# Designed miniproteins, single chains, continued (2): the designs that were tried, part 93

Each design is a single chain, and the fold is of that chain. pLDDT is the mean over its residues in the fold that is shown.

## One batch from the design tools (miniprotein)

Design m7225
Fold by ESMFold2-Fast:
Structure m7225 (fold): chain A 90 residues (1-90)
Amino acid sequence: YAGKTFPASGTAYVVDENGNVSASSAASGTFTVTSVTGNLATGTVTLNTSLPDGTAGFEGTVDMDGAQPFYGSGTVKDGVFTGDGVTKLK
């Protein structure tokens, strides 16, 4: 798993200056596993979105021998979400 890259897709969202979700869009890209602890894989996420720049989150799936629930937190800049993600290996 570590050092492997998998396709990821779902919904990304950005929060506005008031702390409310200001925008959401479909997001798709990749998850690269950097660490595995027990049944939890963590790594870096890069997703293409239609979102404005800002603090962002992501909920969706990663394809790691079938669709696995996948969560990420990070930022959007120039439509690209970058951040950290987690998924279960079981």
Scores: mean pLDDT 78

Design m7226
Fold by ESMFold2-Fast:
Structure m7226 (fold): chain A 120 residues (1-120)
Amino acid sequence: SEKKRLIVAAKLYLMAGILKVLGADEETIKTVVEEAKKILEKENEELMEVVELTFERVLELLPEEYEELRKLVLEIKEAIENSDFEKARELLKELKEKYPEISEILEKLEEVIKKLEELL
């Protein structure tokens, strides 16, 4: 479904942001961002299933030093899944303020939130 595809793309952008905060190289970040863009264009059921199975597990593996990042990302994910787009945007603003290095990735996520809102 369109909604499921957009939610998976949002999760991939959040994963790209997490990886960048953790110090992953730019090529790794670009790969995840490109997969998010591909999902926005067409459904990939295999990739969507992998993202759904692994997203929360990746968050669970974050060290204690990243507890604030984990909490914000989980709350953004839940707001998006619940179609609470106002809360999602407020939390994204907070995440951008705390981690300005991922601002460009989060702006792509804001584009996805707008598309999700248009489906209502």
Scores: mean pLDDT 85

Design m7227
Fold by ESMFold2-Fast:
Structure m7227 (fold): chain A 92 residues (1-92)
Amino acid sequence: DSLAQQLQDAIQALVDAASAQLSGEKKQQTVQQIQNMGALLIKNLPNISDATAQRVIDLVKAAAAHLKAGDFGSAASKLTSAMLEVVGDLID
């Protein structure tokens, strides 16, 4: 599968994990934040290296796994690392 498809699948896994762990307004807000972040990652995919894209995909997958386990702090840390990977490659 393409890197774009792998990234979309990783973002969907993160949305599914958040949806399973949260309810009501917090669920709606968190899903929207994940979708906004996911859209930004997908938009920048053509502007980063394949190596950076693979690290981002792996970090988003790790965040989804942490959310499934109820570890919100580790999930947030992995998502922060994913965003920093994209920003770092874009400014180089």
Scores: mean pLDDT 86

Design m7228
Fold by ESMFold2-Fast:
Structure m7228 (fold): chain A 79 residues (1-79)
Amino acid sequence: SMREEIERLLAEVDELVRQIEAAFKAGDMETMRKLYDKLLQKIREAAQLALEAGDPALLARLEAHVREVEARLQELLAA
């Protein structure tokens, strides 16, 4: 289902955030940039599915998760 696909994409996003943090701490900026591009692709795919599902609660959940990811990455870059 669309919901199960979105949940899978969000789990993949969370894993990519962990990998981005590890690459940043290691000073591997090339790997970090590549992982960030993958992160954006997964978020766009999840957003497309949420919009197609037509469920406002599912869209709101995705928006909340994206906001949490953005906050976490901003905190990382500020350190």
Scores: mean pLDDT 85

Design m7229
Fold by ESMFold2-Fast:
Structure m7229 (fold): chain A 85 residues (1-85)
Amino acid sequence: MKKTIKIEGTTTGPDGREVPVKVEATLSGYDPRSQEAGRILVESLYQTTTAKEGVKELQKEIDKGYSLESVKITIDGHVLTRNYA
């Protein structure tokens, strides 16, 4: 089964302003390699953004055995996409 977790919050830009952050994490199946990538994503978002509830939901699904298939991160209008499957 495929799940998408949407995480929204803010982070501090280089000039000290709060900038919007959106993360769309797509989860599927069990793959130990991409499950570790999911744990790293959770830790990074917890440390760098205000998106506490979305990070908790992502952690919950990773703990159930779901693994990252892809992630799309938008920071202040700049888009980064990574595929793991």
Scores: mean pLDDT 77

Design m7230
Fold by ESMFold2-Fast:
Structure m7230 (fold): chain A 72 residues (1-72)
Amino acid sequence: TTGAILDELIELARALEAAGELTPENRELLGKAYDAIVAGDRATAIAALEELARRVSPEARAKAERVIALLR
């Protein structure tokens, strides 16, 4: 469900904040993913999360990949 995907996205955001990785650029990518998920635009959400995954630690990347898997 959309709610479950958004819950995972919120957990990703919290993990990034705790790791000091919630930069303005990464926050913008999270916002793009959130808006796309709410709008039902899976392709845009996946693209934003894939870009985020390339910019963060392996641990945060794994969390981003889990959100991407829920959108596929």
Scores: mean pLDDT 86

Design m7231
Fold by ESMFold2-Fast:
Structure m7231 (fold): chain A 85 residues (1-85)
Amino acid sequence: SENLKKAKEEIDKLFAEAQEHADRAVQAYKEGNTEEAEKHRQRLDELIDEAIKLGEKAGPEVLKYAKRQAAEVRAHFRRGIEEAK
């Protein structure tokens, strides 16, 4: 449906922004800027939460999609942090 496509497009936008914040948090961590890293980490979590809420409203298929994308962004962030040690 058109609404399903629009929901997925909005979710994709949120995850693209979440990915950017994940990368910025990792970079700030590498530079020893823990305050900036924490701000980007918080924004990452907020964006993931917004994407999941959109999935919940759009229905089970979109929610499953959002949860999968959330897992991928979180895994990317964890790898970045581990590699920065």
Scores: mean pLDDT 88

Design m7232
Fold by ESMFold2-Fast:
Structure m7232 (fold): chain A 101 residues (1-101)
Amino acid sequence: LTPEEVEEIKKIAEETAQKAAGMSLDEIRALADKYKKELDELVKKVPQFGRGARGLAEEVYKWVLEQLKDLDPEKAQAVARAAGYKAGTEYAKRQLERFKS
């Protein structure tokens, strides 16, 4: 992906984190699990990009977690997981479009 595409994905992840921060812990965990499942299914379709997608998910997880230092640790981790998996799904979707297009 181009640097511009990566920045767009990071903005989507930041918006996801902002929305999730207003949710209950159980709702945030459910959202993170939903995005994880979506990422796992996408990686099955494009295994060659699985490492890149999971790598971006981990990078975004750490980046968001660093921003949420003042939040309850369990809630911060759940929000960061949701944002990270969302970033991974967006990466995998864009790679799938490029592969098929």
Scores: mean pLDDT 82

Design m7233
Fold by ESMFold2-Fast:
Formats: sequence, C-alpha cells, structure tokens
Structure m7233 (fold): chain A 69 residues (1-69)
Amino acid sequence: SMMAKIEELEKQARDAIARLQLPKAIEYAKELKKAGAFDKAREILNEVLKIAEGLGLKDVIEEVKKLLE
C-alpha cells in the first residue's frame, strides 16, 4: 500500500541519519570509559542500544552489547 511505502521510506531516512550519529556516540562512550566515567559511558551506550533496537540495526546492537559486558 502507499502508506506502507511511506513508512518504509521514513524508516530508511532515520536509519541513514542514525548510522552517521550512533558510531560517534559509541566513540564518545569509549573515551568516557578511558577517563574512568563508567556510569556515564554505560548510560550513553544504553541510549544507543534503545535507538539501534528501534531501527533494527543488528551490527550496532551487537557492538553496543559487547561494550556493555
């Protein structure tokens, strides 16, 4: 249907934006861990995980889960 096509295009657009921003957020979280700010790093990683799960970004989900271990 036309509505399903619109929903798919919106998801693709948001996915493209997230793919640019989420890797940068992950790098900032890694730097926070290096600085000893473990709680703040975990908070950012959990926010990234929620966004990635909402968009079905399996590669980002796996990377973040590994960093939360």
Scores: mean pLDDT 82

Design m7234
Fold by ESMFold2-Fast:
Structure m7234 (fold): chain A 99 residues (1-99)
Amino acid sequence: MAEEVVREATEYLRERGIDPSQLSRAGQVLLAASLRVLEGVKEGRGEEAEREELERMRPLVEELRERGGLDQAEAQADAPIVLKIAEEKAKELGISLEN
């Protein structure tokens, strides 16, 4: 369920001292997926982790789209915040982003 993915993102944000309400539901889903892919990259399973997240997210995106709960504008607005958080997680995991 989308709620489990949102809970994962919410817990991570709170652990880092970030208010979860700064991200929309779509932004929280995007953050959770990004964090899981980064953990997969750290374990040497980047391609497998990306595939697993795409398969996990596909039915969720379809469900949210059907219910009108996935707003592309909200996801696009949240993308810079999600990217910044993901970059900090990448540094924590020792992943070089070459920027």
Scores: mean pLDDT 71

Design m7235
Fold by ESMFold2-Fast:
Structure m7235 (fold): chain A 104 residues (1-104)
Amino acid sequence: SNLDRLIAQLKAEVETLIALLEEARPLLDPETYERMLKLAEEIREAVDNRDFDTAIAKLEELRKLLQEAFSKLPDTRESALVGARLGITVAGALFLAERLKKLS
């Protein structure tokens, strides 16, 4: 079904998000990284429970934390590329979660 396909796509975006956070780990202070990872794990749980309201709220919280953290990093190609990939992935997950909320 279209619903099952969208849920599978959202789950894939969340797994990509977690993998990208692990890649970003050396660029972030440990406390900020642990907060981001916890949010990503809470997003995963919300998606698995089809709680799209919680998933959207946690994705928006993670997006704001990412914007704040990456704005404080040195302006390097590495930080710019990782930050852009994280931003695109969070935006994609938000789009899918909002679409799923409307279908639920």
Scores: mean pLDDT 88

Design m7236
Fold by ESMFold2-Fast:
Structure m7236 (fold): chain A 96 residues (1-96)
Amino acid sequence: SKKEKEKLLKLLKESLRNDDIFTAAQIIIRMLEKFGLDVVKEFAREQSEEELRKLKEAIDIAIEFARKFNAPKKLIEELEKLREYVERLLEEKRRA
């Protein structure tokens, strides 16, 4: 639902602001499972360089967590694609 999506995006932004990277990682996994990669990519595009660095840390933790607990291959692949996307956004911001 739109309301659930907006609530999770708000919680994700708040977790990044508070340096609660583990909570951010869990929210990213939930967002990917419920709403897919494009919603999280859209969120990433709107973040500052500092917020993108924290988002990347949360994604790295989410990948480690997903691998450790043998999550579905599709989820791991989506997390890796999201990491590559965030890395590209960070590179673009450094060039601007």
Scores: mean pLDDT 88

Design m7237
Fold by ESMFold2-Fast:
Structure m7237 (fold): chain A 88 residues (1-88)
Amino acid sequence: MKGEATTADGRKVTVEAELLEDGSVKIKVYVDGQLAGEKTVKATRAADGRLVASATVQDPDGRWLTVGVVLKEGSDEIVAVAVTEAPD
């Protein structure tokens, strides 16, 4: 599944998430269509069964972005995406 968000400076962020057999999530982050980074992270299971995962990647301008995804229970369906620029 994929989701989209926009940074404060107007750049388009596209996120692809894949739930793996071991319960980890593979996250790919694109900024303005260019691959910024790919990470496989451990997901945290919330009390309602949703999975929460986050990845921090560096964009083409050298800025650090933290991308969070929330997945529906038992699937790779993205129900929420958030993008935050990392503080200095």
Scores: mean pLDDT 75

Design m7238
Fold by ESMFold2-Fast:
Structure m7238 (fold): chain A 73 residues (1-73)
Amino acid sequence: SEKIEKAVEEITEVLEAAGLSDEDLSLLRATLAIGKRHNKLEEAFELVIEQARKLGVPQSVIDRIEEIKKKYL
């Protein structure tokens, strides 16, 4: 659980640095929290990645999120 909280923290830092709004960051945190509660964390990470792509974050940022996912999952 602590590793998952670290993953969420690192992902939100990366997305905040990429220019996501507080509202978008809150939605992504909620998505990951729901995924954790329902033992669907991998699917929740995929939804976060898809949403980040839709918001226009560059591929380098997506690659960092995928690296964080691999590190903690």
Scores: mean pLDDT 81

Design m7239
Fold by ESMFold2-Fast:
Structure m7239 (fold): chain A 64 residues (1-64)
Amino acid sequence: SLEERLERIRKKIEEATSIDELNDVAMEAQRLADEAYARGDEELVQKAMELLFEIGRKIAELEA
């Protein structure tokens, strides 16, 4: 399910230790957001966008 994919992405963000890993996870999160949007799942779109924001913050912290 899309919710299972969301939880897998969240765990990958927590486990990621490099910018390359975070970029890969960002692509997965973007794809999930696109699929959720196409299905009209507004709550899941919001959650996927929150994960994308979290990924961006973590990348910025690692670059600093």
Scores: mean pLDDT 84

Design m7240
Fold by ESMFold2-Fast:
Structure m7240 (fold): chain A 68 residues (1-68)
Amino acid sequence: TDAEAARRAGEAAARAETLAGARTAGWQYSVMGKKAGKEEAAKYGRLAAEAETVEEAQRWGRLASEAA
């Protein structure tokens, strides 16, 4: 389901070791979270996708997972 896909993407963003990986996972979470109707979680996924550092992306990914 879109909600399951969003959850997995949020977890991937939180555990990502590279900025590119974290941004990609965050973007996927934003898209899937929006489709699942979880706008607050989707917002955190978007912030992870736009993050400038791995640490920032991981922090937003964690918040996205908590909000999902």
Scores: mean pLDDT 71

Design m7241
Fold by ESMFold2-Fast:
Structure m7241 (fold): chain A 93 residues (1-93)
Amino acid sequence: TEDIRARIAAYLKQKLNTDLSVDTPISTVLRVLSEAYGLPLSLLTEFFNELKKEYGDEAMALHLLLSILEEAKELGITTEEELRKLFEERMKK
């Protein structure tokens, strides 16, 4: 858990130039991602909760959410509808 959190914090610092630590609350991380990716906080919170429910680990849920957001950015996805579709496709493994 701590190793994954440390990797996520380092990644967010490098990619988003944000001073996040492993001790940063998940709610704060989700807010930073909302601001950085231009997506509703409510949508990211919904996705995080679904991933947490599926995988049972907050650090893994956050890692997978970040992976989906990076893929969405590479694909040029900027709308809630397109992001929901991508999320559903990744959850249907």
Scores: mean pLDDT 73

Design m7242
Fold by ESMFold2-Fast:
Structure m7242 (fold): chain A 103 residues (1-103)
Amino acid sequence: SELSIKRVELSLLLSFIGDLERIPEDRALARELTRRLAKILGVSVEEVRELMRAAERNDMEKIKAFVENTKLSKEQEEELRKLTQEAMRVVFNRAVDKAIEAN
């Protein structure tokens, strides 16, 4: 259950960052979020980008293997949760902005 929740949270965050990277105006923010995620996870930016590609391909076994092999402290887990909430808020605000412009 706990590992399943962490896998879903990481997958969602990777997806949100990927969505922002596809928007030219948000590309700098996507890069900043990628750097922050790399720092939280204790991995390179290149490793985070590989996980983002895995998420895009729906390669959930690679995400699962990473989560199972990566032992995060409670502080790192809290930072990951906060980063996920921040990324989700930005993506939500962009969706709202688009809906307003379309109507």
Scores: mean pLDDT 81

Design m7243
Fold by ESMFold2-Fast:
Structure m7243 (fold): chain A 60 residues (1-60)
Amino acid sequence: SMVEEALPLAEKIARELMPKYSENDVIAATVSELVRRGIPYKTAHEAAVRALERLKKEEE
């Protein structure tokens, strides 16, 4: 799916931002970068949220 294709990039962006920014700011910045790269907003938002959830679980 397009979400699964966007996930590795979303995780890379979110991983860089997470130590310095709030969850909402990380999601917003990740979505903006994905949309800038041509990914549709709905797909970008779903990928950003899912990436953040995965990264939070990896840190536990």
Scores: mean pLDDT 83

Design m7244
Fold by ESMFold2-Fast:
Structure m7244 (fold): chain A 70 residues (1-70)
Amino acid sequence: SVADAAAEGARKGFEQGSVEKAWTYAGYGVMKAGGTPEQAALAMRHAAEGARQGSVDKAAEGFRRGWEEG
């Protein structure tokens, strides 16, 4: 799904050692999965909030939960 692609992108970004790349890859993942720029921006926001809380899993989980609730 678009949400799963965004979560995977965020995880990959963190694994490359850059918190800033985590939310960029979340947005890119949404667009690669056929999402809109608005959905990509939402994914980036949720990934950034998760990253600010200090973990890869929190960033991915935050996006997934926000998408399911919205």
Scores: mean pLDDT 65

Design m7245
Fold by ESMFold2-Fast:
Structure m7245 (fold): chain A 81 residues (1-81)
Amino acid sequence: SLQTRIDGLTDVDAFIKNELRKEVSALAELDDLPPEMKLEIEKRLDSAIEAAEKGDRNEVAKHLADVGVLVLKHAVDKVTK
């Protein structure tokens, strides 16, 4: 699971590790997320974890920002559609 990969990170600071855990936890709590959007968010989180494994803080930030945009889009669509 994504959580297991995050827990296995050894060469990243606690801030990145905690932010990745926070996003994975938040995704698990979104019961009404469309399957296609959940898959896209999971792909972005996988990319963020891979960037963290490589020590690329800028790519981690970029992928986490993309996750945030997808979650916000879902929230807007849920209210307006």
Scores: mean pLDDT 73

Design m7246
Fold by ESMFold2-Fast:
Structure m7246 (fold): chain A 75 residues (1-75)
Amino acid sequence: LTPEQERDVEAGVAILAAAVGLVASKNRGDEETAKRYEELLDELTAAHQAGDWERVERVKEEVLRLMKEENERDA
């Protein structure tokens, strides 16, 4: 993969992760966590559309952090 294609794949995976987190949070009635995933999904999508790869990387890390925090709380 070219660096450009690799970034597109990484952004796509992060978007899917945020979307899954959003749906899972809504299904269990966790409105606060669902709102956080929704905000991250919106920001990640906007950054990707703008070609702001530094912001995509930053938001991707925030998505991963939120998922880790959820896993630790559910343990």
Scores: mean pLDDT 78

Design m7247
Fold by ESMFold2-Fast:
Structure m7247 (fold): chain A 105 residues (1-105)
Amino acid sequence: SSEYEKLKEELTELGRKLGEIVKRIKEAKKVSEEERKELDELLIKAKELEEKAPEKGMFLSEVIGTVLEITGLSLKELLDLLEKNVRSEESLEFIKELREEFQLE
């Protein structure tokens, strides 16, 4: 359906943007407050789109899968990097939810 295709495109684009910022942070010796804010905003949007996704597998493949491909990180390394760099309670709660989903500590 057109709605399904649109959501898939939005998830893929979000994964690309999140992957690009995470790659910048991974390669950077110093992380700016502007980069931390962009990361927070992207994670809040990721949580909103995950709630709209009819299947968790769709969110995982299109967003998380894209980020892992762009960055070369493992899922654990990705979540550790996100937790270290975000500041909002909403982003931290979403990271905790992802750790629980994948049985990560």
Scores: mean pLDDT 81

Design m7248
Fold by ESMFold2-Fast:
Structure m7248 (fold): chain A 81 residues (1-81)
Amino acid sequence: SMDEVIAYAQLAVIGGSLTLAKRRIENKKNIEETLSEIDLNIETLHDIIDQNPEDKELVKKANELLKEGESLRKEALKLLS
């Protein structure tokens, strides 16, 4: 459906955002701002899952991005410690 197309597009945008976050963490640039962006993406991924619980493929892809986001969050927190 069109709503599913929009949800998949949102996942692609979040994927790009997490790729940029990883690069910023590797370069040790803007870590506090990067952590805030990661936290927002994690919140958005939970919203996507809650709004589309019946789309098993979408939920699977969103959960894969959540694991990536949580991993990057942990790395960012280590740099701020």
Scores: mean pLDDT 88

Design m7249
Fold by ESMFold2-Fast:
Structure m7249 (fold): chain A 100 residues (1-100)
Amino acid sequence: KIERLDKAIEEEKKTIEELKKLAKESKDPEEKERIEELVEREEHHIEALKKMKNASEEEVEEFLKALIEEEDKLIEEFKDYPEVKAILEEHKKKLKQILE
């Protein structure tokens, strides 16, 4: 469904902007590097979503479920970075709302 796809792309873009801002504000080089890697992963999600413009509603739903599973893995990976974790948890919540 085009509406779900567009909303998912918008949410990914907002999350990327928040992560890029956090990376600029961080004074920890290790945290910056990890956030920059996370931004690249999220940008790949946008590219994948854009390729789904002609996909069925079922295919879009399955892809969003896969993105939510990936967010769970990222939340665990970034558990020691509370600001990053908070952004990822909010992103997961919004993806679930789009899927519903």
Scores: mean pLDDT 84

Design m7250
Fold by ESMFold2-Fast:
Structure m7250 (fold): chain A 76 residues (1-76)
Amino acid sequence: MKLTPEQAKKERERLQKRFEVLDKLIEAAKNNSGEEYDKYLEEVRKMIEEDKKKGLPTEVYESAIAEAERIKKENL
């Protein structure tokens, strides 16, 4: 079934917002900003739960969390 232009736009906006949160999580890890890190980590975990319920792939989110955790550990 073909997506309508409106559905395709909503999906692109959803993905753009997802990647923006991932970028902010990684940046918070690099800056050793504990409050921002915890905030964005929680947002990414909610994205994983939401997308898993929809049967969508979550590997990119899980990889971003692993990278952010690695960066945070290296800054300790």
Scores: mean pLDDT 78

Design m7251
Fold by ESMFold2-Fast:
Structure m7251 (fold): chain A 59 residues (1-59)
Amino acid sequence: GPLPRTPEGEKLIEEGRKLIEEGEKTGDRKTLTRGIGLVLRGIGLNWQAELDERRALAA
């Protein structure tokens, strides 16, 4: 199913998408790679926050 959405993770995904667009526009592979890394980090944060939230709700 879809990953849970958190403000922190979504911010990184949006910043990453913007860098990917800029890297494609300018041909800057470093910027493109940075953008991909931010998207992956945002996804990881969304997943970690899901686990933390479920643990807190169980307390």
Scores: mean pLDDT 78

Design m7252
Fold by ESMFold2-Fast:
Structure m7252 (fold): chain A 69 residues (1-69)
Amino acid sequence: SSLDQFSVDQLVQLGDQHFQQRNFDQAVDWYTQALRKARRDNSSPQDVFDIDVKLGVSQIVRGVSKTFP
């Protein structure tokens, strides 16, 4: 698929770009894809943690209480 053509780093960069533009919904989507790929393809806990933090911050900033159970 087109998403499988992106590296984890490219997905994070897309998330960062949207976050900087205050497009928090899009940032959450890209960080979610990055996290899924990192967990699938990468055994590094550090990479997974870094992306998870970016995703969590984006969800909080978006102000969507239902995204945080």
Scores: mean pLDDT 77

Design m7253
Fold by ESMFold2-Fast:
Structure m7253 (fold): chain A 73 residues (1-73)
Amino acid sequence: SPEEIAAEYDRLLDEYAALLKKMISDPAVLAQAEAHLDGLRAAFREVAATDPELARRAVEILRKEIEELKKMM
């Protein structure tokens, strides 16, 4: 469902935010990044409702990006 897809994206963004907190030492830069992620959550809920196929592809891309980021840490 669109709600389940949005929830999975939220979970992945939470994981990404946790990685950013480990990598970004500048509090102002971190705050800006966190605000940007909150904006992505809101935008993605609309995408999940209107285009679930695109939303599923976005979840797959974000998951792969997080895994690559973890390999660099």
Scores: mean pLDDT 83

Design m7254
Fold by ESMFold2-Fast:
Structure m7254 (fold): chain A 55 residues (1-55)
Amino acid sequence: SPADEIRARAVRETVRRANEVIEEGEKNGWSQDEIDLRIQKVADEQRARLDAALA
């Protein structure tokens, strides 16, 4: 269904952005807590975008 395609795309985008945060954090010497907080923000933003796309 179109909704399943939107969800699949959102999952792929979230994973990609989370990996970018991890790589940037490792490069810049961020703490695990800072990386976790930034990943949570990515997840929250992607959740909001998904909810808007499915409304």
Scores: mean pLDDT 86

Design m7255
Fold by ESMFold2-Fast:
Structure m7255 (fold): chain A 116 residues (1-116)
Amino acid sequence: MLYRLGEELATLARRELGITSDVVTEAQIDALVEKLMSSFDKDKDGVISYEELRKFLTEKLGLSEEEAEAKVKEMDVDGDGKITLAEFKAYFLAQLARYAANRPPSMPEMSLEPVE
C-alpha cells in the first residue's frame, strides 16, 4: 500500500528537516534526499546500493524485507542493480504526492441525506 509508505516518508521528512507543516515541498525533498545520500553514498557517485536502500527501508520505515525488496525493484527502473539519486528522488516525490492526494480532507466524505 503506497499510502503507508508516503505517510512514513512525510513523517521522516518533517522530523529530519524540522518541518512543522503537514505538506512537504520538492525543495524539502531535495534536502531530505541530500541528507539520506550523505548516509548511503559514501563514494559520492550518485548511486545507492540495493543493500543500503533495503536496510534504510526496513530500519527507518519499518517495512518487511519482502516489501523493501519490492520497493527497491520499483526504484531500479533500468534493472541494472543500481539506484541513482534521480531515481530515488523521483520515487520519494511520487510516494509523497500519492500520500498527499490520499490524505483525508477536512470535508467529510458523507453525502446523500441519511441522518444529516
Scores: mean pLDDT 63

Design m7256
Fold by ESMFold2-Fast:
Structure m7256 (fold): chain A 90 residues (1-90)
Amino acid sequence: GKLEEKYKEFLKAIEEEDVDKVRELLESGNAYLVVFAARLVKLIEKEGSLEDYTKVAKEFQSSIEDVVKAASFLEKHPEIGELAKKLLGE
């Protein structure tokens, strides 16, 4: 699928709290989704600023609201964050 379509599908799964779908999308090997999720996990771990989250929103052509929702999801589901880090090779 196209990069933008997969990202939109990923954000929808996050908004719907569909943990299984989020896991499936990450495990699909889509590097864009894996990098996005791992980047947010690293910001959560270092207690990143609003400016840090704004940079992620710009890099991934996303709204700050979607980035904040994704970060909140990863805080609730740390096993998904760990999966993203492992898939990135960390």
Scores: mean pLDDT 82

Design m7257
Fold by ESMFold2-Fast:
Structure m7257 (fold): chain A 68 residues (1-68)
Amino acid sequence: REAIAAAVVALGEHLGREDVGRALADLIVREGLSVDEALDRLLAEGRITQEQRDYIRAAVAWLRARQA
């Protein structure tokens, strides 16, 4: 959870969306949500686009595969 939270913060910084990265990390660590659940929450709030959700999901999947 913590490693994924750090990764989404870094992705938010890379995209110039530090607010999104921090919000995702907070939802994952504090509320115990999965990456998918946290992304769906932010999409429902209109804070990210569907394209941004898909990009972050793909980037997290790539990071998980690289760590395996």
Scores: mean pLDDT 76

Design m7258
Fold by ESMFold2-Fast:
Structure m7258 (fold): chain A 96 residues (1-96)
Amino acid sequence: PLELIRTVTLSSGKVADIIVIQDPNDPNTFTVQVFLEVDGEYYVLHYTARLEDGEIVLEPSELGLEGEKKLSEEDVAELREAALELAREAFEQLAA
């Protein structure tokens, strides 16, 4: 399975590690894990990236949604965009 890792720095100065891993049971699905520190605590946000009608859609898990509540709307938007871009690169590598 394909795995891509990227470290991003948000406009707020927060640093996140994004890991996109191909689901071994579903080649059209990637698991996205985001590791970051909020107020001295480390936690993981979970997303699923899927190809729908030629577009890549990023869906947060329930744990992902709860974690996003600890972040500003700007941080969440930047984080989701970075995760979506990495997932897009992963799908492109499989299509080649």
Scores: mean pLDDT 77

